# Ledger of designs, part 13: designed miniproteins, single chains, continued (2)

Each design is a single chain, and the fold is of that chain. pLDDT is the mean over its residues in the fold that is shown.

## One batch from the design tools (miniprotein)

Design m4449
Fold by ESMFold2-Fast:
Structure m4449 (fold): chain A 69 residues (1-69)
Amino acid sequence: MAEEAQRWKALGDEYFSRGDYEKAGEAYLKAAQADPDSPEAPTWYRNAAVAYAHAGKPEKAKEALDKAQ
């Protein structure tokens, strides 16, 4: 669970660094979903929102940000 979340977070970081923003957003979202009780989950949702915003996906960015609140 926590291990899967960290794996998705790492994949999100990799996609983001390569400019694959939509894939980064999806990976960060999956990290938060894999361990929603993690104290890091709000951060992963915010990272997903930032990545989706960079990808030009404002609706997905808003959905992720709402989960971070």
Scores: mean pLDDT 83

Design m4450
Fold by ESMFold2-Fast:
Structure m4450 (fold): chain A 88 residues (1-88)
Amino acid sequence: AEEALRVAQEAAALLATASEEAIRRLLTDPRARELLARASELAERAAETGSPELAAEAVRLAAEAARIAGDEETAERLYRLAEEAARL
């Protein structure tokens, strides 16, 4: 149950290490903001239900947002975290 919350916290930490330009694009690009909003909803539901599948999907949406923002390295790390979460 606590693993889903841990995955969400790790994803947030990875997003925080994104480049300044990518963080700006995450906050200003409508598509990236929509994906982050959906990721946040799924992360909250994952924390409530303890679902690794919801946690994995939340992280995957965050990865797509990072890719749209132009930070391929952060996106790749988030995709890897999502794959790990899906195997829990």
Scores: mean pLDDT 78

Design m4451
Fold by ESMFold2-Fast:
Structure m4451 (fold): chain A 63 residues (1-63)
Amino acid sequence: AVEEAERYLKEAIDALNRGDYKTAIELSEKAIELANEHPDDFDAGAIVVAAAVTLVIAKKKLE
């Protein structure tokens, strides 16, 4: 199940919306790590893409 990766992604997006960019980066990285444990799952692949976008935005805001 990819539920844990999806939970981290939702928490990362929430952190980004709060302006907590460091937490958004950490949670996005965890979402990518967990989703990569399910390489044959399309939903896991979608989570990786969404988390990677969230990570890039958070890093740009922190710079």
Scores: mean pLDDT 81

Design m4452
Fold by ESMFold2-Fast:
Structure m4452 (fold): chain A 69 residues (1-69)
Amino acid sequence: SEEDLERARKLVEEARTYLQNGDYEKAIELAREALKLVPDLPEAHRVLAQAYSKLGNAKEAMEAALKAQ
């Protein structure tokens, strides 16, 4: 579980890099991979909320934002 958390956090850092570069699809992919390891990781849900918001996916963005709290 600690190993999974470390891997998930690394995936979130990679996802943030793609998010900053405007590659929202890859940011979503990596954040989803992190959530497969740690379903309740707020940082991963935060990346999903931001990426979905940028893509205009309002429902998915709102759902992810609620889970990031």
Scores: mean pLDDT 89

Design m4453
Fold by ESMFold2-Fast:
Structure m4453 (fold): chain A 58 residues (1-58)
Amino acid sequence: DKAVERALADPDPEALGRREAERMQRYFELKRKYGLNPEKFDELKAEIDAFRAEERAE
């Protein structure tokens, strides 16, 4: 993913770096779980949306 590559390249502050690393880990876990199957993409998107909502609450 280009977005993932860009996030890793960014010189984020320590706190932002930790949050991005956690998001990246969760994203890779979801990709591994669903294997990028089209039928599973809706479930993957819902999980990502929930994670983003949680981040915004912080």
Scores: mean pLDDT 62

Design m4454
Fold by ESMFold2-Fast:
Parts: sequence; structure tokens; C-alpha cells
Structure m4454 (fold): chain A 61 residues (1-61)
Amino acid sequence: NAEREKILDKAIERLKKEAPKMSFPLTPEQVEELAQALRDIDRGIDKAIELSKKGVKLEPL
């Protein structure tokens, strides 16, 4: 979903803006690693949902 990826990118941009304002700010490297992990998780979940939908369409014998 293009819309979902847009929301994720927006959340990452927010994280980058707020990180330096925190009492324990994340380093740019940590923000980038977190962003990559979130994208990978989001894609994994999306793929799992698609596989689950295919399973639901398979009627029991």
C-alpha cells in the first residue's frame, strides 16, 4: 500500500525532528537503523496478510 508507506515515511521524518529535542536523543545512525527496521517490519506484515488472505480463500476439503 503506497498510502501505508507514505505514513511510515512521515513518522520517520517526525522521529528525526524530535530526536534532538529528547533528553536522550537518538544518534543519526540509530534513527536510520530504526527507520530501516520499521520498513522491513511493515513489509513483512503486509506480506503475511497477503499470504493469510490466500489461505482464507482455500476451502477445506
Scores: mean pLDDT 67

Design m4455
Fold by ESMFold2-Fast:
Structure m4455 (fold): chain A 80 residues (1-80)
Amino acid sequence: GPVDEEEVNEALALIYLHLGKEAYERGDYETAVEMYKKAAELAPEDSPLRREALINMAKALEQLGKTDEAKKYREEAEKI
């Protein structure tokens, strides 16, 4: 059958989440935001994976001084 796009997207979301964590740990907060954003976009809408990506993206945004944007993503994560 065709490639299961949902399973592929969830696997890619997990990879991007890990890449974001590695970027965050080295202090590359801009790259962390980009990786976490990709993870959130690829993860299932109501998944723990999407929730974690949004929370971690908010933390990286706070490190960049983007506090209003971080608050929006924290509030979005709380709905999951």
Scores: mean pLDDT 86

Design m4456
Fold by ESMFold2-Fast:
Structure m4456 (fold): chain A 93 residues (1-93)
Amino acid sequence: MVEELIEKLKDEKDEVRKEAALKLGEIGDPRAVEPLIEALKDESPEVRKAAALALLRIGDPRAIEPIRENLTKEEYLEVSTEAGMELIKRAVE
């Protein structure tokens, strides 16, 4: 599953890459951290935001500097808010 999703991060369709990034964040497997860091450089802003959101969900400190370098302040605020809201939603049952 995780390896298949990592391969989908390189799909031709940005929608598929975005979905793969979000699912990797939901799974939380550290093996996805380095592939998701590469996805922060994706040509699609939607894929970059999804990769950043996934990395914030995983919570691996290796992602802190790459997110800071590859996202705008506005993009970072958007994904930080989204990550926080999803964590609250999971805690609520």
Scores: mean pLDDT 78

Design m4457
Fold by ESMFold2-Fast:
Structure m4457 (fold): chain A 67 residues (1-67)
Amino acid sequence: MTVEEIEELIRRAVKEGKVEEAAEELRKLIEEGKTTELQVLEALLRLRDRGEISAEDFRLLAEKVGL
């Protein structure tokens, strides 16, 4: 997965209130070797810096993914 694909997954999940489900999916993708903790963190930082997700959403996603 690209960082841009992870950004889209996170953006959609936050908009739909499915943060928990997105965190579980991202963790599974990391465990399957389809992405890395670094790519997920980069996507989260980009979304936060653009104001597309809140600081609270960032922290919850980072904690639940295990970053």
Scores: mean pLDDT 86

Design m4458
Fold by ESMFold2-Fast:
Order: structure tokens, then C-alpha cells, then sequence
Structure m4458 (fold): chain A 65 residues (1-65)
């Protein structure tokens, strides 16, 4: 598999946001989700299916904020 830097970074940010939410740090989670969304929206090299999947996950996590 070809490693996509923007995709990998977005996945890491989402994982960190989940951890922040589990610890009760909603402000940190919000910032991490905002950066992940920006990466997914600005990157042209992410497969559309994967981008859609991760954006949906971000929206679910944002609903917990």
C-alpha cells in the first residue's frame, strides 16, 4: 500500500481527538478535529471513499463536543 502523508496525519489527529474526548479534554479534541478536517478538505490525493469515511467520523465526534 502507498502511504499517503495527509491521510495518515488525518487518521492520527482523529485518533488523538478520540483519546482527548475519553479524557474529557473537549477543547483539545475540537482543535484536533478541526485540523483533521482541514487536511481532508485541502488534500487532493486522498481517495474520495476514505475522505468521506473520515469526514463522517469527524462529524460524529464533533457532535460529542
Amino acid sequence: KTINPALLEAEILIAMAKMALALGDKELARRQLEEARRLLEESDDIPEEKRRELLAEIEELEAEL
Scores: mean pLDDT 81

Design m4459
Fold by ESMFold2-Fast:
Structure m4459 (fold): chain A 103 residues (1-103)
Amino acid sequence: MEAEKLRAKVEGYIGLARQAIADAERGLPPPEVETDDPEIQKAYEEGKADPNATREQAEKLIEEARKVLEENPDDIDSMRKAATLAAKALGYAQRLAEEAVAR
């Protein structure tokens, strides 16, 4: 049950990250990330603060998160890692949206 809830949350972050990257090209910021985990929040803030954030890097983070979930579907540590990767991708999307508006 706890693993199922965490998995759903991670899949939610991956979905949000994909949508946010698509919207970033239009200068639309992603929705605020709801986190109860300080590691996930830190990853998001690190991604948002990265001046070298690229769409390609964000897409790689999303793909890595998806792969981690596929290979270790019932492992809580792997789900936490996937959530962290997806949150960082969301931070990258926020940075890209800000850059798009500035152009």
Scores: mean pLDDT 75

Design m4460
Fold by ESMFold2-Fast:
Structure m4460 (fold): chain A 59 residues (1-59)
Amino acid sequence: GLSTLYFIVKGALVGVEDAKILTSSISSTGVKVAISGAVALLFAAAAPVYDYLLKLKQQ
């Protein structure tokens, strides 16, 4: 439902913020971009899988 979508979006946003904090400690711009992209993609891909599992457990 809408509540699960809200938690997925919030989780993805937290992941992006965490990636920004992580990459701020790295001096290489190329490495920052690569890590940020990889973390964002991982969180985006994991979100729908987590929603499926959460829906199954809630039922």
Scores: mean pLDDT 64

Design m4461
Fold by ESMFold2-Fast:
Structure m4461 (fold): chain A 79 residues (1-79)
Amino acid sequence: PVEAGRALQRALTEARRILEERGADVSDIEIEDPPALGDLPTEEGVRLGLTMFARELVRRGVTSEEEARRAMEEAYRRT
């Protein structure tokens, strides 16, 4: 459970860095931990968390759905 949370935070940090390098302000965008994060395999928990982050970015108009998806994919590959 703690391992999955740490992996998700690393991936979210990388996703924020990628988006900030592209000029997006993500400093005030927060997500809740994914449901059942502790019961999911680490890889699935990370992907779910990144999906939730991408949805929040699009909902708040920070970036497009396509750009959010690309940033999440790249963050996942780097972590």
Scores: mean pLDDT 77

Design m4463
Fold by ESMFold2-Fast:
Structure m4463 (fold): chain A 64 residues (1-64)
Amino acid sequence: MEESVRATANKLEEELKAQEEERGELIKRLFEDKSTTNEEEAKHMQEQDKAIEEVRRKLKEVLA
């Protein structure tokens, strides 16, 4: 089971990294443009935040 746990943790960590990268790109774009009026981007960021939080929670659960 430990090997399966490690494999799952690695997968979740990679998923977390990908999600954080996408969110970082959205933040950089908004910060650079100083535009917060795009509701679609704002919604996308909220969805990314939820996805990141869920992956972090699962990763913590798997590692603990």
Scores: mean pLDDT 72

Design m4464
Fold by ESMFold2-Fast:
Structure m4464 (fold): chain A 61 residues (1-61)
Amino acid sequence: MVKEGREAYTKGIEAFNNGDYDTALEYFEKAIELFRAAGDDISEALARMALSVTKLAKERS
Protein backbone atom coordinates (compact mmCIF):
# COMPACT_ATOMS: atom_id res chain seq x y z
CA MET A 1 0.00 0.00 0.00
CA VAL A 2 1.40 3.40 -0.97
CA LYS A 3 2.38 5.49 2.09
CA GLU A 4 0.82 8.73 0.79
CA GLY A 5 -2.51 6.98 0.23
CA ARG A 6 -2.48 5.54 3.73
CA GLU A 7 -1.70 8.96 5.21
CA ALA A 8 -4.59 10.55 3.27
CA TYR A 9 -6.92 7.74 4.42
CA THR A 10 -5.83 8.21 8.06
CA LYS A 11 -6.47 11.97 7.86
CA GLY A 12 -9.91 11.20 6.42
CA ILE A 13 -10.69 8.96 9.39
CA GLU A 14 -9.49 11.67 11.81
CA ALA A 15 -11.71 14.29 10.14
CA PHE A 16 -14.67 11.88 10.18
CA ASN A 17 -14.18 11.23 13.91
CA ASN A 18 -14.15 15.01 14.51
CA GLY A 19 -17.45 15.37 12.61
CA ASP A 20 -15.72 17.32 9.82
CA TYR A 21 -17.36 15.40 6.99
CA ASP A 22 -16.34 17.85 4.24
CA THR A 23 -12.66 17.46 5.13
CA ALA A 24 -13.10 13.68 5.45
CA LEU A 25 -14.60 13.53 1.92
CA GLU A 26 -11.62 15.44 0.48
CA TYR A 27 -9.08 13.12 2.11
CA PHE A 28 -10.94 9.93 1.14
CA GLU A 29 -11.17 11.15 -2.48
CA LYS A 30 -7.42 11.84 -2.40
CA ALA A 31 -6.78 8.36 -0.93
CA ILE A 32 -8.86 6.75 -3.71
CA GLU A 33 -6.78 8.55 -6.38
CA LEU A 34 -3.47 7.62 -4.73
CA PHE A 35 -4.39 3.95 -4.24
CA ARG A 36 -5.72 3.71 -7.82
CA ALA A 37 -2.47 5.20 -9.17
CA ALA A 38 -0.53 2.61 -7.12
CA GLY A 39 -2.70 -0.29 -8.36
CA ASP A 40 -3.79 -1.11 -4.80
CA ASP A 41 -7.33 -2.25 -5.60
CA ILE A 42 -8.12 -3.43 -2.05
CA SER A 43 -7.11 -0.13 -0.42
CA GLU A 44 -8.97 1.79 -3.16
CA ALA A 45 -12.12 -0.23 -2.36
CA LEU A 46 -11.73 0.49 1.37
CA ALA A 47 -11.32 4.22 0.69
CA ARG A 48 -14.41 4.18 -1.56
CA MET A 49 -16.39 2.51 1.22
CA ALA A 50 -15.22 5.18 3.69
CA LEU A 51 -16.25 7.90 1.21
CA SER A 52 -19.75 6.37 0.88
CA VAL A 53 -20.18 6.08 4.66
CA THR A 54 -19.06 9.72 5.05
CA LYS A 55 -21.60 10.90 2.43
CA LEU A 56 -24.39 9.06 4.29
CA ALA A 57 -23.29 10.55 7.63
CA LYS A 58 -23.29 14.05 6.10
CA GLU A 59 -26.82 13.54 4.66
CA ARG A 60 -28.12 12.39 8.06
CA SER A 61 -26.52 15.29 9.94
Scores: mean pLDDT 83

Design m4465
Fold by ESMFold2-Fast:
Structure m4465 (fold): chain A 66 residues (1-66)
Amino acid sequence: HFEEGLRLRMEGRYEEAAEEFRRAIAEDPEHALAWLMLGAALVELGRLEEAREYYARARALDPSIM
C-alpha cells in the first residue's frame, strides 16, 4: 500500500495515492511517513485543512520527520 501510494503520487494520481496511504495507515497507524505522505497528497488536491491535521499526526509519531 505505501509503495503503491508513492508510485501513484509520482504519476500525479493524487486521489488514488491518498487512498493507498490511508490503507497503509490502517495496517500500521504508527507509520509516521505514511501520515506525512497522505498530507502531501492532500496538499496537491487542495485539501489543506486535512493535510495540516495529518502532518500534525506524523510529527507526533516522529518529531524528526519535520
Scores: mean pLDDT 82

Design m4466
Fold by ESMFold2-Fast:
Structure m4466 (fold): chain A 75 residues (1-75)
Amino acid sequence: MSYAVLVRGLSREEAEALAEELRKQGYFAEVLEGEEYSVLVTGLSKEEAEALAEELRAQGYEAEVGRISDILKSL
């Protein structure tokens, strides 16, 4: 089953920069516009999503892991 990582609380510039960096690493990363900007990374296994979220949290990002269906319902 496909998992996702959602990074919230970003400026537009931060979201665009993070998404571009993740795409260069081979991830499917998208910028989402709302009241704040977010980056959504999809197409992950559970283990890949948990590892990526831990790395991003260590860098100070608010990263959450879920099944893609659960993440999309939270948007």
Scores: mean pLDDT 83

Design m4467
Fold by ESMFold2-Fast:
Structure m4467 (fold): chain A 68 residues (1-68)
Amino acid sequence: MEETRKKMEEIKEEALSKLPEEKREEARKQFDKDIEVLLEQLEKGELTPEQAVALFRHEAELYVKEVE
């Protein structure tokens, strides 16, 4: 659990660094929400740690691409 959260937090910080400063607060709130949803699904056994990390990476990359 902690290792999975740490990997998602690292992906979050990388994604935030690619965004304009004025968009980072809104993006951080969205990413934090997405991480908590994925961690809850992981706790319920609906996802593997690898699937949770991969899904979050995909969501973060799409968010960055949409915002530019």
Scores: mean pLDDT 82

Design m4468
Fold by ESMFold2-Fast:
Structure m4468 (fold): chain A 78 residues (1-78)
Amino acid sequence: KGEELFAKGEAAFKAGDYEEAIKYYEKAIEESKDDLEFRAKAYEKLGEAYRKLGDYEKAREYYEKAIKYRIEAELKKK
């Protein structure tokens, strides 16, 4: 389910519908609470979408979340 929502977000992002992409990425994150790698990827895409909209503060916040979940995912793999 999270993967399907993420794919819809990716399709919206490619079409330039960044607000629509944000909604799908947020829904994908809600469906993927235990998948740290996937959450990191989705947060990175939220950062990209907010950057495209010119909301650099939210973009930075989501990039920081993506980095945090990426580090947690790497630590869990060890």
Scores: mean pLDDT 82

Design m4469
Fold by ESMFold2-Fast:
Structure m4469 (fold): chain A 61 residues (1-61)
Amino acid sequence: ELEELVEKLEILESKASKELLEKIKKEVQEYAENNPSLSQEEALKLYVEKAEKALNVKIEV
């Protein structure tokens, strides 16, 4: 759900460097440009999943 994704994002932003988050955001934006059917919620979910993988963590809400 969107609220859970937002909570996970806030936790990830507190743990990750700005540079890492900007890199992941760019990757998600490039993916979204190639997949115009992707919703904003799906894009946010991908961002969270990529950030979790990059930090080698799994955020539970």
Scores: mean pLDDT 76

Design m4470
Fold by ESMFold2-Fast:
Structure m4470 (fold): chain A 58 residues (1-58)
Amino acid sequence: AEEAAGARGQEARDKVMKAIEYVKQGKLDEARKILREMGLDDAEVDVALKNFEDILKS
């Protein structure tokens, strides 16, 4: 029943996945760009990137 916001929700998830892919590739600038497109502020982007790095490091 969550497909009511399917296009918007799926697009957001897809962008997060691509940002994680860029972090894994070491392309932090590209990851930041995607997160900013999602409406995150610079501070939120920095926190998100740190969280992604921590997850990938594990």
Scores: mean pLDDT 74

Design m4471
Fold by ESMFold2-Fast:
Structure m4471 (fold): chain A 58 residues (1-58)
Amino acid sequence: VSEKTLKQVEAANEMAKTLGVKLSTRDAARLLGLSPATVRRAVRELERRGVDVSNIVY
């Protein structure tokens, strides 16, 4: 997963957190124009880096 994609997914999580909502990986994928598999990989990579992405759920 590219750094650009990781930044997009992190931004989607921050938006969801600000709005007080949870996004599915599918909803985040639609919002960002990515595949759900790409979002899932980005969430996993961000979690490995210690980044909070808990507002994006499987």
Scores: mean pLDDT 84

Design m4472
Fold by ESMFold2-Fast:
Structure m4472 (fold): chain A 71 residues (1-71)
Amino acid sequence: MIEEMIAGLKKQVELAKEAAAKLKDPTPALEVAELAEKAIKALEEGNVEEALKLIEEADKKAAETGELLRA
């Protein structure tokens, strides 16, 4: 189960980096990647509560980044 969460987060990091390459200002997409990478590290260390908070923040920023890609 944690392995599936880590796999999903790794995919989110790749997608965020791809989005960053398409934006004039890559900052919001790179912030999504950073939050997802921190969540992966927290899960690997067994800090599930911290990882869940980071995942929620990454998802929120990913939604905001998606709105920028539509503009």
Scores: mean pLDDT 78

Design m4473
Fold by ESMFold2-Fast:
Structure m4473 (fold): chain A 59 residues (1-59)
Amino acid sequence: SSMLEKMIEEGVREVRLAVARLVMREPIRKGDIARAREIARQIGLTDEEIERLIRELLA
């Protein structure tokens, strides 16, 4: 892929991760990890990104 396309993909990914952090905080604080996973999947995160973010928010 071109460098520009890769930069756009990275930017979209960073925005998805930022939104996921905001909306996943409450279900994680309540111990509802299953709901946090479902929300992240709906935002369009990959399974690897979801697990990494859950680990980060639980730390």
Scores: mean pLDDT 83

Design m4474
Fold by ESMFold2-Fast:
Parts: C-alpha cells; sequence; structure tokens
Structure m4474 (fold): chain A 67 residues (1-67)
C-alpha cells in the first residue's frame, strides 16, 4: 500500500504531478481505500458522478469510452 511518506516524496520529485499527489495524500489521511480514491479521480476525469454499484475497473472503462 502506498504510504503518506511515499506520496510526499513523489510530490517533491514530480512537482508537475503535485495536484494529483495532493489528492492522494488527502485520501490517505481520510482513510479512503484505493478503490474509493480511484472513484473520486474518475469522477473528476468524467466531470460527473460515477455509479457506485459499478466496480472501479468497469467505471474506468466507461469513463475511457465516453472520453
Amino acid sequence: MITEAQLEEERERNPEAAEALDLRLEALREGLSDEELERRMLEKVAGRPVDPSISVEEAAEEAYREA
């Protein structure tokens, strides 16, 4: 599992990815699972709510198809 310390180190190495890494850090601090984090990221990419009954993999495929 990715730790907060690892994400902070990545943020220092890749400042261009700071926004995405900040979101991951916030999710870890809130105790969100990797699946919940991916759903939130997909919602931002799709610009709309992701169906919570769909698996993360299925939601990603739908967002990719519609993009």
Scores: mean pLDDT 65

Design m4475
Fold by ESMFold2-Fast:
Structure m4475 (fold): chain A 79 residues (1-79)
Amino acid sequence: VTELLNEALKKAQEAVDYAEQGNYEQALEKAREALELAKEAAEKGDKEPVEKVRAALKDMIDMGVTELEPLLEEAEKVL
């Protein structure tokens, strides 16, 4: 559980870092990886990773990565 949280947060941070650099393609890819790990944790009863990834997705969308809106909707449906 903690390992999935740590991996999801690491991927989410990588996505934010790429978004800050203007590399939206890599930001989107890392965000997808983070959400998949978070969804796996949610299926096992731990929604914390999805909550953390959802927050990161909102931050990146506010930065202009609007391509992440479908992933945000997917994360919100899991919660």
Scores: mean pLDDT 81

Design m4476
Fold by ESMFold2-Fast:
Structure m4476 (fold): chain A 56 residues (1-56)
Amino acid sequence: ALSLETQQKINKIANDLMDGKMSPEEAIKKLASLPGVDEETAQRAVDGVLLTKKSS
């Protein structure tokens, strides 16, 4: 399981991506740099945010 601190950082990055303050590529890089976060987990998180933005 991910630490609470890591989970909070993931949420912050997702929010910045939603607000347009961060590109998808930047978000993946930052997520992948977190301890205990696999590249697959980082990609899924970004994909989830992008699907929400697409809306249809």
Scores: mean pLDDT 76

Design m4477
Fold by ESMFold2-Fast:
Structure m4477 (fold): chain A 70 residues (1-70)
Amino acid sequence: AAASLALLTASIASIAAALAASNFAAASAIASQLTATLNAAQQKALLAAINAILNGASVAAATALATANL
């Protein structure tokens, strides 16, 4: 549980940082690596968080959404 939260929080922060830098290649690479290693529930949580950020949500709000989906 704690390890899953740490992984998702770090993942969301890393993707958000890459997007803030307009480094879409880095954001895509991070997402691809994580998708390969995450289970189905973690993948769903990560996708929900990314969709929230793309819809204008803060990183904190996206992290809370991901946590709720675990």
Scores: mean pLDDT 69

Design m4478
Fold by ESMFold2-Fast:
Structure m4478 (fold): chain A 69 residues (1-69)
Amino acid sequence: MSVEEALERAEREVQRILQALGLDPETAKLSAKAFVNYVKERTKGKTPEEQVAEMQRAVDALRAAAASA
């Protein structure tokens, strides 16, 4: 998977998680973009493979946290 595909997929997954928590679609979309950009910035300078893995871990962590809330 390319970094671009991983970022777009992560953004869609985060948006769905946030909407399931009760955020409206527009707020969820903006928050999902902010989340993905935050992880992207934290992983800058890593290899594409590492960036994809870190993004997937961040999405999985958010999903687990949402399920625990």
Scores: mean pLDDT 81

Design m4479
Fold by ESMFold2-Fast:
Structure m4479 (fold): chain A 66 residues (1-66)
Amino acid sequence: DEMRQLALELAIREARLWAQEELAKDPEAEVEIEVDPEEGVTVTVRTKNGTKVRFFPVEDYLELLK
């Protein structure tokens, strides 16, 4: 499904941008990006003050392409 592939690429792009923004705020932060082609992208940012997790669902980006 070409539309789902485009939605996944958008999710990956948004996830990478958010990870860059978080690293700009705390250069010592540990960032993990996990890609699930069926569900979306999960970004985990670990800092000295705690852990932030954000999920970028493929379905949300698929709706934007409609």
Scores: mean pLDDT 83

Design m4480
Fold by ESMFold2-Fast:
Structure m4480 (fold): chain A 60 residues (1-60)
Amino acid sequence: MLTATLTFDSEEKAEEIAKWLRENFPEVEVEVKGKELTLKSDLSVEKFIGIVLRAIGLGL
């Protein structure tokens, strides 16, 4: 299982990104803790990294 933790500027931004991930990548487990977003998945490294990078881009 792959895990990544992302920190955003606000709790609202983290929740917006979490909602987008739940809608577009239901195979990824998403947990929100304040400004932090934790992604967990059994996907391949390539697919997982792609999703993480897209989440970071949306958080900018």
Scores: mean pLDDT 82

Design m4481
Fold by ESMFold2-Fast:
Structure m4481 (fold): chain A 111 residues (1-111)
Amino acid sequence: MSREEEMLARGKVRIDRTFEENRDASPEEQIRALGETFGELLAEMVADPSLSEEDLVFVAAELMAYAISRARERGLDPEEVLAALEEQLRRHLSPEAAERVLALVRHALAV
């Protein structure tokens, strides 16, 4: 499995665990916890010298789309989730990289 595939698999597991650990929390607390988990994943990816910027952008976009999809399945507002995850994205990535991730996510979530 590639480093990119490994990061994707681990990120999805951590997102699912965050939902499970916060299942009895309010919607606001669930969204906050999800944002914190996503921020931690972004910090780990940024600190990993084995990930190219292209791999980082792809993994971040896939994890963000996954988190929004799973949140929607749980009855959370996907727009509120998107806003929380975008805040983390803009905190950890350059403006250019953040916009590339958001473009990929908008394409993946297009109805």
Scores: mean pLDDT 85

Design m4482
Fold by ESMFold2-Fast:
Order: C-alpha cells, then sequence, then structure tokens
Structure m4482 (fold): chain A 73 residues (1-73)
C-alpha cells in the first residue's frame, strides 16, 4: 500500500538514509500510479525532491518523477 511505503520512506529519511528514503518514495509513487492516482504520485515525488534537495538521493527521485510523468502521458 502506498501509504506504508511512504511511512517507511519517512523513517529512512529521519535515520539519515536518503537513498533508502528515495527508493521508498519512488515505490510509493509507483503504487499510486498503479492505482491511477497520477497527480498524487507526481505530487509525492515533487515533495520528496524538495526534502532530498542537496543530498546524494536528489538525482534518484528526479529520475523517478520523470519516469512517472512519462508513464502518465
Amino acid sequence: MAKELYEKGKKAYEEGDYILAARYYISAASELHAQGKFDEAIKLLEEAIEKLKGTEAEPLVKGGLESIKAMAA
């Protein structure tokens, strides 16, 4: 469930594991996409980019957002 993946991402972020946080956020967005919730998936990843800005995980979440946008188009 997307909410559970998002909560795992938040916990990883709080623990300083930005790569793991990014992976969970991308997985949560992919689950939202699978449910047809494209706008929610995009918004989640845009918020994740802002949280992970300046970290090693920023390019990973940006790539995830572009993938979701390409699939939603």
Scores: mean pLDDT 82

Design m4483
Fold by ESMFold2-Fast:
Structure m4483 (fold): chain A 70 residues (1-70)
Amino acid sequence: AEESSDPGAQATKEAVEEAFERAKTLDEKELKELREKFEKAKAEEVSPEERREGVYAGLIVELAELLKKA
C-alpha cells in the first residue's frame, strides 16, 4: 500500500481535502477574495508566507471553477 508518515504528506492530504470541500460550498464573495490573494501571490515582491497562502487560495479557486463547469 502506498502511504507516508511524512508530516508534509499528511498536511498536503488534509489541505487538499479541505480545499475540495470549501470549493464545493464556496460563496462568490469568498471566491473573489481567494482570487485576489492568488493574484497577489504572483507578484515578485510578496513575502514567502503570503505566497504560500496565495498558492493555496489559487488551488481552491481552480477547484471551484472546475466544479462549476461540471
Scores: mean pLDDT 70

Design m4484
Fold by ESMFold2-Fast:
Structure m4484 (fold): chain A 62 residues (1-62)
Amino acid sequence: SAVDRAIHLAELYLRRAGASDEEIQKAVEAIKAGNLEEFREILKKAGVSDEEIDKIVRIAKS
């Protein structure tokens, strides 16, 4: 699914940014719940770029 593709990409970028497994799990739970605002905030706080976040959110909405 589109959400599963977005999750995979988000996990990749979060790990590269040095996010903890707990932070990654919270991001995955947020996107599965349809909470794109919280998902975006978690990625931004972890240091994922606005361009990368926009790409992931766009995939999730497709």
Scores: mean pLDDT 85

Design m4485
Fold by ESMFold2-Fast:
Structure m4485 (fold): chain A 112 residues (1-112)
Amino acid sequence: MEEELERAERLVKEARRILENATSPQDVLKAIEKAVEALGEVARAAGLPTEPRIEYDPESGEWRFEGPTLDELRAAARAKGLSDETIERLVRLYDEAMRILGEALRKLAELQ
């Protein structure tokens, strides 16, 4: 658990750093990749079998996030018997990774 949390924290920090310094679509895609990887690590640590992913929605013309909600993450972590402290740490990491992902997807649309 601690190793998984530390890995997720590193991925979130790296995604934010890449996004803040991004000047090309390729840089933004790297930030998206790291954010999605962080979301996957958090979901896995919470005991969720579903892999977070990004899918293109041709109806909206936008990239869409497909993955567990914060409430689903909390419910799974509680069911797994994780401590309240660990659950809130997972939720904070997931929320920040989702925020970075949203910012990166908006920036990608502006650069394309």
Scores: mean pLDDT 82

Design m4486
Fold by ESMFold2-Fast:
Structure m4486 (fold): chain A 94 residues (1-94)
Amino acid sequence: SLEKGLELYRQGRYDEAIEEYEKAIEEDPENIEAYLNLALAYYRQERYDEALEYYKKARALYERDRAAGRGDPELERQLEVLERLLRAAGIEVP
């Protein structure tokens, strides 16, 4: 469902991509990449409140993993990019 969501996202089919990312989260509630992609899809729809909530969830899960020695430079880069996009849209990122 994550890969299907990414393909739908590339086609601009954001509602359908969101449904597939939500399925990925139901299958693995700790899937940071699924939360990041959900946040980005909501951002593309200009649904910034939802984008911020999923960004916060992805951030919290990543900080937990980093504290456990499971840091990932690519996930950290994606979180930084999403934070910049939300701030550019005028959203306060804590």
Scores: mean pLDDT 87

